# Designed miniproteins, single chains, continued (3), part 20

Each design is a single chain, and the fold is of that chain. pLDDT is the mean over its residues in the fold that is shown.

## One batch from the design tools (miniprotein)

Design m8664
Fold by ESMFold2-Fast:
Structure m8664 (fold): chain A 73 residues (1-73)
Amino acid sequence: MIPLPEGLRPAVGDTSDEAIMAALHEIRAAITYINTGNKEDVIETLKKNAEDAEKRGFTKLAEAYRESVKKLE
């Protein structure tokens, strides 16, 4: 059993939009974990979440996802 990465739940944003993005990304990662049970698939989802956050200008949120990936490797 592979636990979800810690730190996906806390809002790390300076705006409500960033907090909403973080919540949606947490849900997406949880769905991936429930459907696959695979650490590698969760890592891929977190990398995509980091890129999505970066494109939105949420650099701190993107860094949080990259740190989560690093912890799972």
Scores: mean pLDDT 66

Design m8665
Fold by ESMFold2-Fast:
Structure m8665 (fold): chain A 81 residues (1-81)
Amino acid sequence: ELKEKADKLAEEGVNALLRGDYETAQKLFKEAAELYRKTGDKVGALRAEAGYYRAQAMITKDEELLKKARELYNEAMKLRE
């Protein structure tokens, strides 16, 4: 199922972030976000998108991307039911 695949990709993205593999994390979160958007899982999509920007911020050292990641994560938490 697309949702199960998205959840697994997001989990692998988190694990990549934890080991400092930011390029792999960025790719995994991008794929997860696309699958969540396809399934209509807005909370999952926002969380995966936050992970994507966090990974990108670690690669580029761009503080604005880190701020964007925080804002997306907070939006996801607010929408959670």
Scores: mean pLDDT 85

Design m8666
Fold by ESMFold2-Fast:
Structure m8666 (fold): chain A 82 residues (1-82)
Amino acid sequence: APKFRLDLYYKGELLGTQILTGLGGKEAAKLFEELKKLKVGEELEYEFNGTKLKLKVLSVTEDSVLVRNLETGIEAKLERIS
C-alpha cells in the first residue's frame, strides 16, 4: 500500500506529523494525484477520511504537494515515502 507523510503547519510553525498507511495511504494517494493535476494557485474541494476540505495549491514537486485549507488557514505538506 502507498505511504505518505503528512506535515501540518499553522503560520509557519509545525503542528504535527502523521505517517499515512493502509486505507489512509490509499486515500492520500488519490488526493495526491488530484492535487498534482493542478497548478499553483488553483483550488480543489475534496473529501479526505470523511472530512470535506477546500484546498489551495501552494507548491508542487515530484514527490510532494503543499496546500492550504482555506477554511482553517492550516497548511499541509503531503509527501510520498513509498
Scores: mean pLDDT 84

Design m8667
Fold by ESMFold2-Fast:
Parts: structure tokens; C-alpha cells; sequence
Structure m8667 (fold): chain A 77 residues (1-77)
């Protein structure tokens, strides 16, 4: 499971490098919602943690901030 979530995070970050900040943030939100609905909140949290790490490393500040915000919202439930 973790390997699939890590691969999904890598692909989302790679696509986000070709998008503007708004589209990148929307992509992360859509992917996180899909993962939460199908695999549950723990899978979505794991995905978002990995997206935040990879996006920060890639200089995608807006995407990293969106991933951290969504992660924290899920953890507060």
C-alpha cells in the first residue's frame, strides 16, 4: 500500500510542475478526496504527507502548503 501511495504522490508532484499553483492545488485536493473515499483517511493522510515532502523539495510551495493543510484537516477529525 505505501509503495502505491508514494508512487501516486510522485506522479501528482511531477504533473504539478507543469501546472500553475491553482491547478496544482486543485489536483492535490481531488487526489486526496478520491483516496479518502476509496481507501480511508489514513491512506489520504499518508499520500498528503508524501506530497508535502516532495513538493517542498521541488520548490512547489503552494502545492506543499495545500497538502499540509488537507493533512491537518483530516487529522483533526
Amino acid sequence: MDEILDAAAEEVVAVSLTLDDEDGQNLVRAAARALERRLGPDAAIRFLERVAELAEKAGLTAVAEQARRLRDELRRR
Scores: mean pLDDT 86

Design m8668
Fold by ESMFold2-Fast:
Structure m8668 (fold): chain A 92 residues (1-92)
Amino acid sequence: SNLARLEEAVRRGEERGEEAVREAEKEGLELTEEEIERARRMGAVAGAVEFMRELDEEAARKTMAEAAALARAGDLEGAYRLILDAARRLAE
C-alpha cells in the first residue's frame, strides 16, 4: 500500500511539473528540452518528499539535508536519486 502511495505521489508530482511547463508556455516563455525535463524531474522529487513527510517527517528532514549537500556539490541527479531511493525504502 505504501509503495502504491509513493508511485501515485511521484506521478502527481510529475504531472504538476508538466502543468508548470504548460503555464510557462502560455505566458510566452520558450522552454528548452532540458528545462522541461528539469521541471518534470523536480515535480517527481517533490512528490516523493511529500510522501516521506506524511509517513516520517524526521526521515524526510534527514534525506533532504543529505540531498542538499549533494546539490551544493553540483550533483543534482545524485540528490534526486537519493530522495527517490529513500522514499522507496521508507515505503517498504
Scores: mean pLDDT 85

Design m8669
Fold by ESMFold2-Fast:
Structure m8669 (fold): chain A 76 residues (1-76)
Amino acid sequence: PVLEVTRADGTVRRVEVPPDGTGEAVAGAIAAASGASVEEALAVLRARGVGPDTPADEAAAALDGAVVGGARVTAR
């Protein structure tokens, strides 16, 4: 799956997670792009009803419209 991370200053970072990945990989990619911790990204995933073992496509879809580290996440 592909995710776009938009920071408060308007900076957009595109991240691509392998389709064979999990929510852990999605959390890591979002943390790196947003400047947040992996723990914070995982907490947002859990609040959206998914976890580190969830398939990457489901985890990415669950993050659509979420805010992580002050940055807005969009699933593509």
Scores: mean pLDDT 84

Design m8670
Fold by ESMFold2-Fast:
Structure m8670 (fold): chain A 79 residues (1-79)
Amino acid sequence: VVPSQEQLEAAREHLEEALALLRAGAPKETVLDQVAKAARAMGASEEDIARLREILATLSPEQVESLLRLELADVEKAL
């Protein structure tokens, strides 16, 4: 299943917000809430989102930033 342009644009906005919050030193939960919104925009299930949150919660801020930049690049290439 290919995401729609609207889904990709919504995911991009939430990923950009997650990166901005992470760089501003926001609490990890606030960053993960934006990542969850991006995943929901892309059609991820609640089970998939829970798994993603669990994985990201174990990572350092630097690792999370690296992953968010890669995900954002993939979304932008798909647009």
Scores: mean pLDDT 81

Design m8671
Fold by ESMFold2-Fast:
Structure m8671 (fold): chain A 81 residues (1-81)
Amino acid sequence: MEELREKWREELKRAFGLTDEQAERIADILMEYLEDGEIVLTPENLKRLARELRGVAPELADAFRDQLRTHFGLSDEEIEA
């Protein structure tokens, strides 16, 4: 599990320009959504992730909200609910 967490930390830093501290906290949050070694990204899980990430990395939270709008077709009202 440490290898997966470290991989996410590095990818998040690379993709979003996060600090080590931000990336580590986000990796910790992502580990909460781990099922059988994989993160299950449903619209509900993405909404929860976006909400939880607003306090740590608002840029990443915005990216997840954009995925909810463009990939899952959710309105801003539905994302905030």
Scores: mean pLDDT 68

Design m8672
Fold by ESMFold2-Fast:
Structure m8672 (fold): chain A 83 residues (1-83)
Amino acid sequence: MMEELKELVKKLLEEAEALVEKLSDEEIKKILDEVGLKLPEETPENLRKAMVTAIAQGKLAKILGVVTSEGVEKAIRIAEKVE
C-alpha cells in the first residue's frame, strides 16, 4: 500500500519533469502567470521547479478526486494547460 503510493508519486514527478523539459522558460512563466501562481523569487530554476511540483500535485489530485484548496485547484489548472 505505502509502496504503491510512493511509486505513483515518483512516476508523476518523472512525467512532470519530462513535460517541463519540453517547455521554454517563457512558456513556463506564461502558464504560471495565467493561473495566478506567483513565487517569492522568479528565477528560471525556481519557475521550473514550481512547474514540476504543480503538475505532479495536479495529476495526483485528479487521480484521487480531491480538491482541498485554491492551491490544489491552481495545480490542476497547470497540469491541464501542459496537456
Scores: mean pLDDT 74

Design m8673
Fold by ESMFold2-Fast:
Structure m8673 (fold): chain A 62 residues (1-62)
Amino acid sequence: GPMLEEARRAIEAGDFDRVLEIAEKALSEGNYDLVLEIQRIAARLGRYDLATEIARLLRKHL
């Protein structure tokens, strides 16, 4: 969906803060599937630092 496309663009642009904003918004809406998909995209693009930070956000929320 649009939020996933925006997150992917932010990852590709190296906009770490924007990706975390999108992930936090998704978590606040209960959209865990979206956050997991963002984490997978970050890892797939070699952004392991970002993927790790997203995993920490998921653990804090759960």
Scores: mean pLDDT 85

Design m8674
Fold by ESMFold2-Fast:
Structure m8674 (fold): chain A 102 residues (1-102)
Amino acid sequence: PVPLTPKQIEEGKLIQELLDLLENKAPPEEIVEKIIELAKLMGIEDKLIEALELLLNKDYEKLDELKKNSTPLEQLALVLAQIVYDLGKEVAEKTIELLKNK
């Protein structure tokens, strides 16, 4: 296996913390906060916003194109967007606002 960089180790820790929050059915606010932290660390906030907006608009064709043209790290933004969307439409809308209000 290829050695992980310090940044990749930190990314892995945040992913594990997110999975723990999901397993324990933490409040949506805590899950969203962890997703935003992870997106900022990975530099995928813009892709997360784009994926969430496409999900809210039910633009599945553009979402599929975005997925096909995304790097593996950017594909994680689509997974995170789906998690947020599954928490509820209002949660997804608030997450977009929080991401834009940097």
Scores: mean pLDDT 81

Design m8675
Fold by ESMFold2-Fast:
Structure m8675 (fold): chain A 77 residues (1-77)
Amino acid sequence: MREEEKERALEEARRAAARMSPEEVRALAEYLEGLAEAYRERARRAREEGAPEEVVEELEYAAEAAEELSRVLRELA
């Protein structure tokens, strides 16, 4: 389930951030921001191609999760 995956990813990222330098946390946040943009582009194209709504929602959810994670990490840096 996506909620479980997101929750695990957020928890793991918080644990990892606690062991990282502020510079490393910032670099990870930047990476995740780019990943979120990539997922949004994928979702847009999937919708244009007539993919099932569940597939589009999954990609949009992945983008939101990555963006939220990036935001949390930026606050920790």
Scores: mean pLDDT 78

Design m8676
Fold by ESMFold2-Fast:
Structure m8676 (fold): chain A 62 residues (1-62)
Amino acid sequence: NLAEVLAAVRAAHAAGDPVGAHDVVVEALRTGKLSPAQRAELAAFLRSLGLERAAALLEAWE
């Protein structure tokens, strides 16, 4: 669920936990619950927060 992933990333970022934000993204990708369009939306959101590494991981995910 994209909304839950966005909320979890936002919470981790607000807490100053970039590792936790990255882990949320990795788990969402591993569960296969995000469509390509949802991954693109999440990548744009991550870039807006300055989380370039997590955004790049989403874009490279197979």
Scores: mean pLDDT 79

Design m8677
Fold by ESMFold2-Fast:
Structure m8677 (fold): chain A 61 residues (1-61)
Amino acid sequence: GREVDADAILSDDEVARALAEEIAKIWNTPGEEEIDRLAKSIRTVVANGKALVAEQRAAAA
């Protein structure tokens, strides 16, 4: 099994999937393929956003 501390935060893929599902609820007639494609796009944006936030936090000291 996985260690609890290693699973303390969601993976980028899990975050992207959850965000894609929430966005799909706002859009009409969400499709599973569209949600998957959206999740992949969001995963890239989330990864870039995390990098930017880490950079900003380092600069904020």
Scores: mean pLDDT 66

Design m8678
Fold by ESMFold2-Fast:
Structure m8678 (fold): chain A 85 residues (1-85)
Amino acid sequence: MREDIVNLAIKALENAAKAYRELAEKYRKEGKLDLAKKYEEQAKQYEEAIKKLKELKEKGGDPTPLIEKHSGTPSLAVALQALKS
């Protein structure tokens, strides 16, 4: 049950990380290195959150604080609500 909710959160963060990496690559090809670095750093933040969520899933820890921090993603809001039940 809880692992399904964590998997939904991971999927949402993976989609966000992919989008930011694609933006970083696009701006890098355009020679806009400052924008490319900004979006690369954003992607790394989402990737770090994914890593921590996977670790919490393995350890049986509470993923709620990490999901709450990234709750701007619609599917993460659903995961937060389910974790409180």
Scores: mean pLDDT 70

Design m8679
Fold by ESMFold2-Fast:
Structure m8679 (fold): chain A 62 residues (1-62)
Amino acid sequence: SEADKALGELASLFYKLWNGEEVPKEKLEETIKKVRELMDKLSPLAKQRAENILKLVEEYLK
């Protein structure tokens, strides 16, 4: 689904940040917004994964 694709993109960007790779802040913020907008379309397990990744990434953006 579109929601699952957005979560996959968010996870990919998070793993790049974790590995010390550069990720444009604008791309990261756009992907976060998309995942939040599509959150209700995710399965319960995918939603929990999304919430965990969002918490870590938003801490990075502070």
Scores: mean pLDDT 81

Design m8680
Fold by ESMFold2-Fast:
Structure m8680 (fold): chain A 88 residues (1-88)
Amino acid sequence: DVQERVERLLQQAEGLLEQARSLAETSFDEGIMKEIIEKLEEYLREAEKLGDKETAEQIREYIEEVKRLAEEGKEKLEELQKLQEELS
């Protein structure tokens, strides 16, 4: 059933997005964020093979969100590093 497989892919992609959001807030790791993006891109390819454009577009949105979180997290770490050096 294509619909069941599409729904499962979407749920898995949502789980990865939630993981990325949690990591961005608590324990940012650029390597883990990259792995999440790579896994989401894998799910995107699977959704495209299943021919579900709406699910593919939604996963693309999740990839963009995780990429933004990775960029923001990197910038925030650089700001924190600079602040710590100024206080030390």
Scores: mean pLDDT 82

Design m8681
Fold by ESMFold2-Fast:
Structure m8681 (fold): chain A 86 residues (1-86)
Amino acid sequence: MTDKELEELVKEVIELFKKGSSPSEIFKKAGEKLGPIGRLIAAFVLHYLSPDSGYYDALAHMIASVYKISDETVERIEKIVKKEVS
């Protein structure tokens, strides 16, 4: 999985959020494209676009734990999300 593929999905998730898609729709579409990695991207995007909620940050780490996503991959994805959200 390349950084370009991750960046493309992050941009799509941000677009879905801006169009007013529900969190459940965003998670479904992201999961359909990149599985657990897609759901992790959706959780981080929602965390940064809705900063008053610790829920999505907790959910991102729960997804990483359940699907055994490495700390290095989690950090890489979060850095891409931060860059695209800014």
Scores: mean pLDDT 84

Design m8682
Fold by ESMFold2-Fast:
Structure m8682 (fold): chain A 116 residues (1-116)
Amino acid sequence: MKTLEELLREMEFNSLLGKPDEVAKIFEEFFEKYGDDEEALLEMLRFLTSGKLLVGNPKLWDVFEKLLRHAAEKFPEKEEELLRIVRDGLTARGSPKLAERYEKLIREVVEEVKKK
């Protein structure tokens, strides 16, 4: 069984090799094993926003959005932390419009969860 740290390292390694399909598979394995782990989800989101892994990889952007939505649905009490991860990570990369898009997604998902 691969640890969280091993999965993160394999994602970075395969991204550097230009293998976005392998990165997507590793991400699916992460989601299956750690999808209910708050700290692991937050760490993965920080890793993705800071590591340049998402640049030029549309499959990875789709996976990032799915993970972000899942984290907001599962842990609505972490709304402010999710907003900081997206804002600080994506704005630092020169993508303020993407930061605004994902901030809106987080707020909408959390509002839906709180209404139930």
Scores: mean pLDDT 75

Design m8683
Fold by ESMFold2-Fast:
Structure m8683 (fold): chain A 114 residues (1-114)
Amino acid sequence: MDDIIERLEELRRRVAAATTANEVRELAGEAIRLIDEAIREMLREVKETDLSPEQALRVTHRMFAIASARTELHLARTRSSFSVDERRRMVLNALDLAIQSMREFQRILEQARK
């Protein structure tokens, strides 16, 4: 998970520097692939961890936030109506949500493993 978060943070910096719609779309596609990898890892860790009802709910909320971020990235990649600045803003916001939600997920699991 830490390696995926680090790669997403690097990708966020690349998105911030991107100047064309095609660059932003390609970076959004790369972000979706990383998020899909993270979701698979998260689902495995959830199945292997004894969560309290409260922890399970918090984990579900974080995973929902990540799924929402993935949807925003897909829209930013596929829709033609966005300006470069609008598209970049959408991708940056989605990446920030995904990164924050993944870090919060890790903290919940760390607490549950004690």
Scores: mean pLDDT 87

Design m8684
Fold by ESMFold2-Fast:
Parts: structure tokens; sequence; C-alpha cells
Structure m8684 (fold): chain A 66 residues (1-66)
């Protein structure tokens, strides 16, 4: 199953592909938030709040697919 056609499309995907897509999106979001925190563009409090929101959305999507 080594194919790079898994690009976060709206098409139905296997659970592993859905989890990988969500993990990539969450990691990218976390990276951006950390960079903004390190640059002083957001506070530690805002970073933690946005991180919680990001993880909450991911968790809800995973629960729907489980």
Amino acid sequence: MDMFVDDGSDLYLPLDAVRRRLDRLVREGERILREKLEQGLISQKEYEQRLRELRRVRQRLLERVS
C-alpha cells in the first residue's frame, strides 16, 4: 500500500490514511503555533489554548471514524 495519492482529499479513505492525514495536519498546526510562540507573536496562554482546540478537533474527527 505504498502510494502517495493520499493527499487529504474528501474521498473516503482507510482508517490508517485518515489517521496519517489528521496527524500530519495536527503536527503542521502544532509546528506553526510553536514557531509563533518562539517568535513572540502569541503568548504561552494562547499557544496552549490553540493547541487544545487543535487537538480537540482531531479527537472529535478520530472518534467519528472509529
Scores: mean pLDDT 71

Design m8685
Fold by ESMFold2-Fast:
Structure m8685 (fold): chain A 62 residues (1-62)
Amino acid sequence: MSEAEQVELKILVYQFFADVSRFMADKLKDKNPALAAQNQARADELERLIAELRRRLAELRS
């Protein structure tokens, strides 16, 4: 597996977890605001990691 393929796989995995965390944040916002905020923070952190990985992928493909 190439480095580009490994980075692409990591983006897919982190995107899945970010989507799940964001879904949970939205679902819990009225029932458990504290847990909703925690899930939103996790989604935001995963999106930052994805942005870094996307920059790396662009470098590898250029």
Scores: mean pLDDT 87

Design m8686
Fold by ESMFold2-Fast:
Formats: structure tokens, C-alpha cells, sequence
Structure m8686 (fold): chain A 63 residues (1-63)
């Protein structure tokens, strides 16, 4: 995966997190975890699914 593709996915994760009402700190944590998964050799699809799951879990916690 190229650095440009990682940055593109990070921007998409940031946009979705903000749209769903997460704070900057919560969004940053999810983006950092996504970057760490990709750096550890996790495939991009699995890393995106993990980020999406974290967003949903944080939204559920606010109920």
C-alpha cells in the first residue's frame, strides 16, 4: 500500500468519524490505530473494517 493510499483512507476515516459526531481526539485515536495496523502488515480492508467498528462502538457508547 502506498503512503498516498494510506493518507486517502485516513482522510475518509476522519470524515466519517466527524460526520457521526466523534471528537477530534476520538477520531485521531482511530486514525492512529488504523496507521498502526497497516504498518504491522494487516491488509487494508481489515484495517478499514477495524476503524469502522471502533467508530460504531464509540457511537453506541454515547447512547
Amino acid sequence: MTPEQVDELVDLIREEAKELGLSEEEAQRIMDHFRALVAAGVDPRTAVEAAHREILELIEKKK
Scores: mean pLDDT 79

Design m8687
Fold by ESMFold2-Fast:
Structure m8687 (fold): chain A 64 residues (1-64)
Amino acid sequence: LSEELQEEVDRALILIEAAVLRNYYKRQGKEEEANELYDRVMKLVDEGKFDEARKLIKEGEAKL
């Protein structure tokens, strides 16, 4: 029960972080990179690879 709830929370937080990062990239004129990053994060989340999704977001933030 608590593990299942934690997975849903992690999924929601990752997608929120990805959406915020996507919006920031779009504001810098990097729309193609923004969409590609978001699509990759969505794919990793669908595969249950939350740690890999978080790493991808962190790498994207570091390149800003």
Scores: mean pLDDT 81

Design m8688
Fold by ESMFold2-Fast:
Structure m8688 (fold): chain A 98 residues (1-98)
Amino acid sequence: LEKEVAEGVALIQVGLGEILAKKGDYEGAVELYRRAVELLEKAGVPAAYALLQLGKALAKLGRLEEAREAYRRALEEARASPEHAHLIPEAEAALREV
């Protein structure tokens, strides 16, 4: 899959997920964030931001074990990619809260 196309589609999925989360539809947000993560992983693109958003939505649903795993993966992706290093403090803080 073309990386640029995968990034564009994932960005739309994350954006829609953020809208659903703001409306309180955290289950709908989780589905969109999971689709974004899967698409990015299949394309070999770092999914740090999508994983961080996924973890936040899972935490809101009380799915703390799944949220912790998403934050852990977000932190690993952010540490492996200089472009996403700015997400490290937020992912570390989120892991401390779950």
Scores: mean pLDDT 86

Design m8689
Fold by ESMFold2-Fast:
Parts: sequence; C-alpha cells; structure tokens
Structure m8689 (fold): chain A 72 residues (1-72)
Amino acid sequence: MEKRLEDLKRAVELKMENPELTGPEIAEKLGISVETAVEAMNLIQKYLAENPNRLPSLEELKEYIEEKFKKE
C-alpha cells in the first residue's frame, strides 16, 4: 500500500515538473507501472475538474492523492 502511494506522489511530481511527459514515459523514468503513472495523471485531471479556478501546488496534489488513496 505505502509503495503505491509513494509511486503515485512521485509520478505527479515528475508530471508537474515535466508536463510534456506521457504516462508511459513517466513509468519508464520512475521504474513504476504504466497503470500507476496513468492513475496519477487521472488524479491530476480529477483535481483540476474539482478545482477549476485554482492553480494547484505540488503539495496540494500530493495531499489530494493521499486523501483519495485513504478513502478508496
């Protein structure tokens, strides 16, 4: 469980630093599954859909992922 949460946080961080990277490229760079990288990208999109007038910080996105992971 903890490893998957950390992998999601790392994928979000890399995507925020390098917005041009695709899910498969993030997965390759971090050594995680493509499914985890795509899930992280979907969580970013979900956050943006729920907060359309707010520019998220990396910390806010990591907290959002942690809450979603704990709730599900």
Scores: mean pLDDT 76

Design m8690
Fold by ESMFold2-Fast:
Structure m8690 (fold): chain A 94 residues (1-94)
Amino acid sequence: MKMMFEFPTRSQAEKNAEGIRRLGELAGRDIKITLEGNKLFVEGEIPELFESEKYIVGGTTIGEDGFIKSLPLKIYNEEGVVVELEPAKARKAP
């Protein structure tokens, strides 16, 4: 599945690109990420929730027809550290 996440600024997109890539690695997913200005294109399987002994993450809920949904705001790890992700609109990429 191919998704696009749109952020208010390019720097926020860059920060979230690293976070999404890290989550993909933790979930054992092969995710391809492409940056285009303030937009992130993610190709691969984006789970509704990421489950790991180290991280609890709310995923993006996306309809089969590409409904726009929000990116999760926070990542929690098993040590209780909170990593905050900037809010974004998510949709199925063309």
Scores: mean pLDDT 55

Design m8691
Fold by ESMFold2-Fast:
Structure m8691 (fold): chain A 65 residues (1-65)
Amino acid sequence: SEAKKATEEQLKKLEELGVDVSALPKVEPTPELVGTLYAAYNDKSLSPEEKQKLAKEAAEAVAAE
């Protein structure tokens, strides 16, 4: 699906920002998850702990759908 492809591309961009995407929860891709993950990990003002928390929260929200 287009959402899955978009999520995979954003995960590649997150890897370029230094994130280990294999450590992130595995959930079905949505546009909201894509946007949240990219925004969280592209924000260098956040600590690594805060980025990890935001990514987990976003993935859990998607998993509830």
Scores: mean pLDDT 64

Design m8692
Fold by ESMFold2-Fast:
Structure m8692 (fold): chain A 83 residues (1-83)
Amino acid sequence: SAREVIEEALRRLRALAREAGDEATVARIDELLARLDTLSVDQALQGLEEILQEIVATSSPEVAEQASRVFTETLRRIREIES
């Protein structure tokens, strides 16, 4: 499902944020994961995009590139599910 794809993406971004020592982003991802079942797919995607923007703003270029690839792959997989 789209929710499972978004959950997987959030867990991958969490691992990147933790590796970068970004405890604030890890906490935000944990809060989003905890409430994921209460959100629409569109709300969950908005949350994922906000997390991506925070990682891109605060992380190294290498981590930012990896996070952007996770987001792009997530959007591709959701389009395939909804098609």
Scores: mean pLDDT 84

Design m8693
Fold by ESMFold2-Fast:
Order: sequence, then structure tokens, then C-alpha cells
Structure m8693 (fold): chain A 98 residues (1-98)
Amino acid sequence: RDDREVFEEILEKLKLPEHIRRSLKALLFLDDRVVAPNLARGSISTAIARLMAKGYSLEDILAALARLIEEGKLDTITTADELVAAMTEIIESGKLYK
């Protein structure tokens, strides 16, 4: 399964700041929770799966996650449900396209 390949392709398209891209890659591929120290293990993959099931694009999902890292909001999130709610708010607010 090429989930990593798909994620890397999207991350290149998003043209994120170097430090955000590095933190997001570590979180997605290494389960490195430095930017999300209170987040339960597996919450990232669970949140991505739930948002995809709702019909959001993986590009929008990863862009929302990058925005949460940029704003330092992941340090207060503890569950997949909280993460889904925060990411949905960013996607619906249109901040990804500005």
C-alpha cells in the first residue's frame, strides 16, 4: 500500500515551510508526537480515515493538519475526535486557500 507515496506527493504540492513539512512528515511517517505531545497514538491515522470517509480530499486533510502544526494547536489536542473537529473547522473556514 502506497499511503506514504501519496502523502509525499501531496506534501510537495502544498509547498509548506521547511520546518512545518519536516514536523508533518515526522508525525505521519515516524509517529513522532513532538508537535502533538498529548495526542493518543493512532489518532492521526484515525482522524485522516474519518475525514476521508466524510468525502474530504487527502490534500485538504494534510493542509489542515499542517495549519494546526503552524498555529501550535496540536499541543492541546488529545483525541482523534478533537483532531477531526479542529481539522474540519480549518477546511470549512477556507483558510487552506489563503
Scores: mean pLDDT 74

Design m8694
Fold by ESMFold2-Fast:
Structure m8694 (fold): chain A 73 residues (1-73)
Amino acid sequence: MMSQIEALRQKAEQIREEARQVVEEIRRAAEEQRRLDPEGAPEVVARLQRAADEYLARADAEVQEIEEQAKSL
C-alpha cells in the first residue's frame, strides 16, 4: 500500500502535471493568437506568458510545501 510519504509525493507530481497542462493550454492559446492576429499577438502572448509564469510560481510553492511535509514524516 502507498505510504503517507508516497501519497504526498504523488500529490506533488499531480500538481506539477496539472501545471504543465495549464501551461500547455496557455501555449496553445498563444499560438492561436499568432495565427489569427500576427501583428497584435506579441501583446496578448506577453500577457499569457505572464499568467503562465504566475501559475507556475504558485504551483512550485505548493509542491515545495508538500515536499517539506514529506521530509518531516
Scores: mean pLDDT 79

Design m8695
Fold by ESMFold2-Fast:
Structure m8695 (fold): chain A 82 residues (1-82)
Amino acid sequence: MSRQEILEELYRRVKELVEKGEISEAARLLREALDEGKVTFEEAYEILDRVERELGRGFDVGVLRVDLAVYETVKRIEEEKK
């Protein structure tokens, strides 16, 4: 319902997956949320910033940031087309 509730749930799930080292699953979860229009790319990057600050998993979060940047490029191309 509330965007804040959606963002907090997504943050909790991503944090859990990063703690477990399930980085591919965390990337998939973020892409699904973006595809469903539940979050923006700005909000997804903010979630990753929070996860890095809380867990200190800079390498794993870095991998997720790269995945998001690639996905953002793909979505931007799709939006700019027909």
Scores: mean pLDDT 81

Design m8696
Fold by ESMFold2-Fast:
Parts: structure tokens; sequence; C-alpha cells
Structure m8696 (fold): chain A 83 residues (1-83)
């Protein structure tokens, strides 16, 4: 899978959060980002990306705020740019 696809997914999720879309839509899209992020972390042997993706999964499980989700997605996006 390409870094471009993961970056587009992260950007889309940020846009959805800012447009105040329903959490069901956002959470479904974030599940796809988590799956893509895990594959990229394995492919690039990047522990920082693996940890950031697991943190996003934990925030979803805890029904975290939109602000917390935005900050975690931004962290993942920054890591993806560094790959």
Amino acid sequence: MSLVVASLLATGALTDLRLNLPREVIDSNLEVLIDQGRELARRYNNSELAQAVEQLQQLLAENASREELEQQILQIQRILVSL
C-alpha cells in the first residue's frame, strides 16, 4: 500500500472531523487508516508509526473526543511524511 493512500485517508478524516460528520462515519474511516498504518509500520519497520496507530485504536475504543482524535491523526500524518 502507498504512503499517498494513507496520507489521503488521514487528511480525509481530519476534514470529516472539521465538518462535524457523525462519529459512525469518522470511526469507520479511521479503522481503514489504522489497518493501512499497521501495514506501513510493518513494511518500513517503524515503531513510532506502530505506536501512533495503536494509540489511535485505543482512543477509538475509549470513545475519545474529536479534539483528541484530531491530534492523534495529525501525529500519524507527521510520521507518514517522515517515511
Scores: mean pLDDT 82

Design m8697
Fold by ESMFold2-Fast:
Structure m8697 (fold): chain A 99 residues (1-99)
Amino acid sequence: MSNADRVLLAMLDVALGREVESDDELIPRSVLERALRALARAFNQPELMPLPEAETLTAREAKELLLRELAKIYNLPLPKSEEERDELVQKAMRELQGK
């Protein structure tokens, strides 16, 4: 598991209130909404993209959506490599830590 995947899973764990069991676990839309609202608050972003129409998403799909919103917050293209994913997530973590 990459550094980016660990951090994105940690964000989902906080929103879910427990550890995500696998990438194939179904995450309720309400949990993803909570994670996205937390990101909006942390980065002072009033407008987020519309949530997917599905009532549940896999943890893998939820991680990709969170990564996409992070890229949008920083006005960056979607990362295409593991290194780009790690850089984006590390940037977000530093800002969330206030350091």
Scores: mean pLDDT 73

Design m8698
Fold by ESMFold2-Fast:
Structure m8698 (fold): chain A 95 residues (1-95)
Amino acid sequence: MEKEEEEKEKELLEKALEAAEKLKEAAKKLLKGEITPEEFLKIWEEQLKELGADSKVTEERREAIIKALEDPENVKRLIEKLEKEIEELKEELKK
């Protein structure tokens, strides 16, 4: 019994890996000035929606995130966090 739960977990991990890789590439583009913080936030919200996370960002929180993303040091830290998450997800998928 419950082989369906293992398959669902693997599919969720694969989707999370794809989302993390897309966010990492978007964060690198943001760091290079190729996209705006607002465009990055839209990509982030779309990836959260794909993962089934009903995370409604309030307008006040949106403004705070945009201001944080204007700081290149915050974007660099985000890239490092995403790289670590990608490595952890890849290891989970090898099990």
Scores: mean pLDDT 76

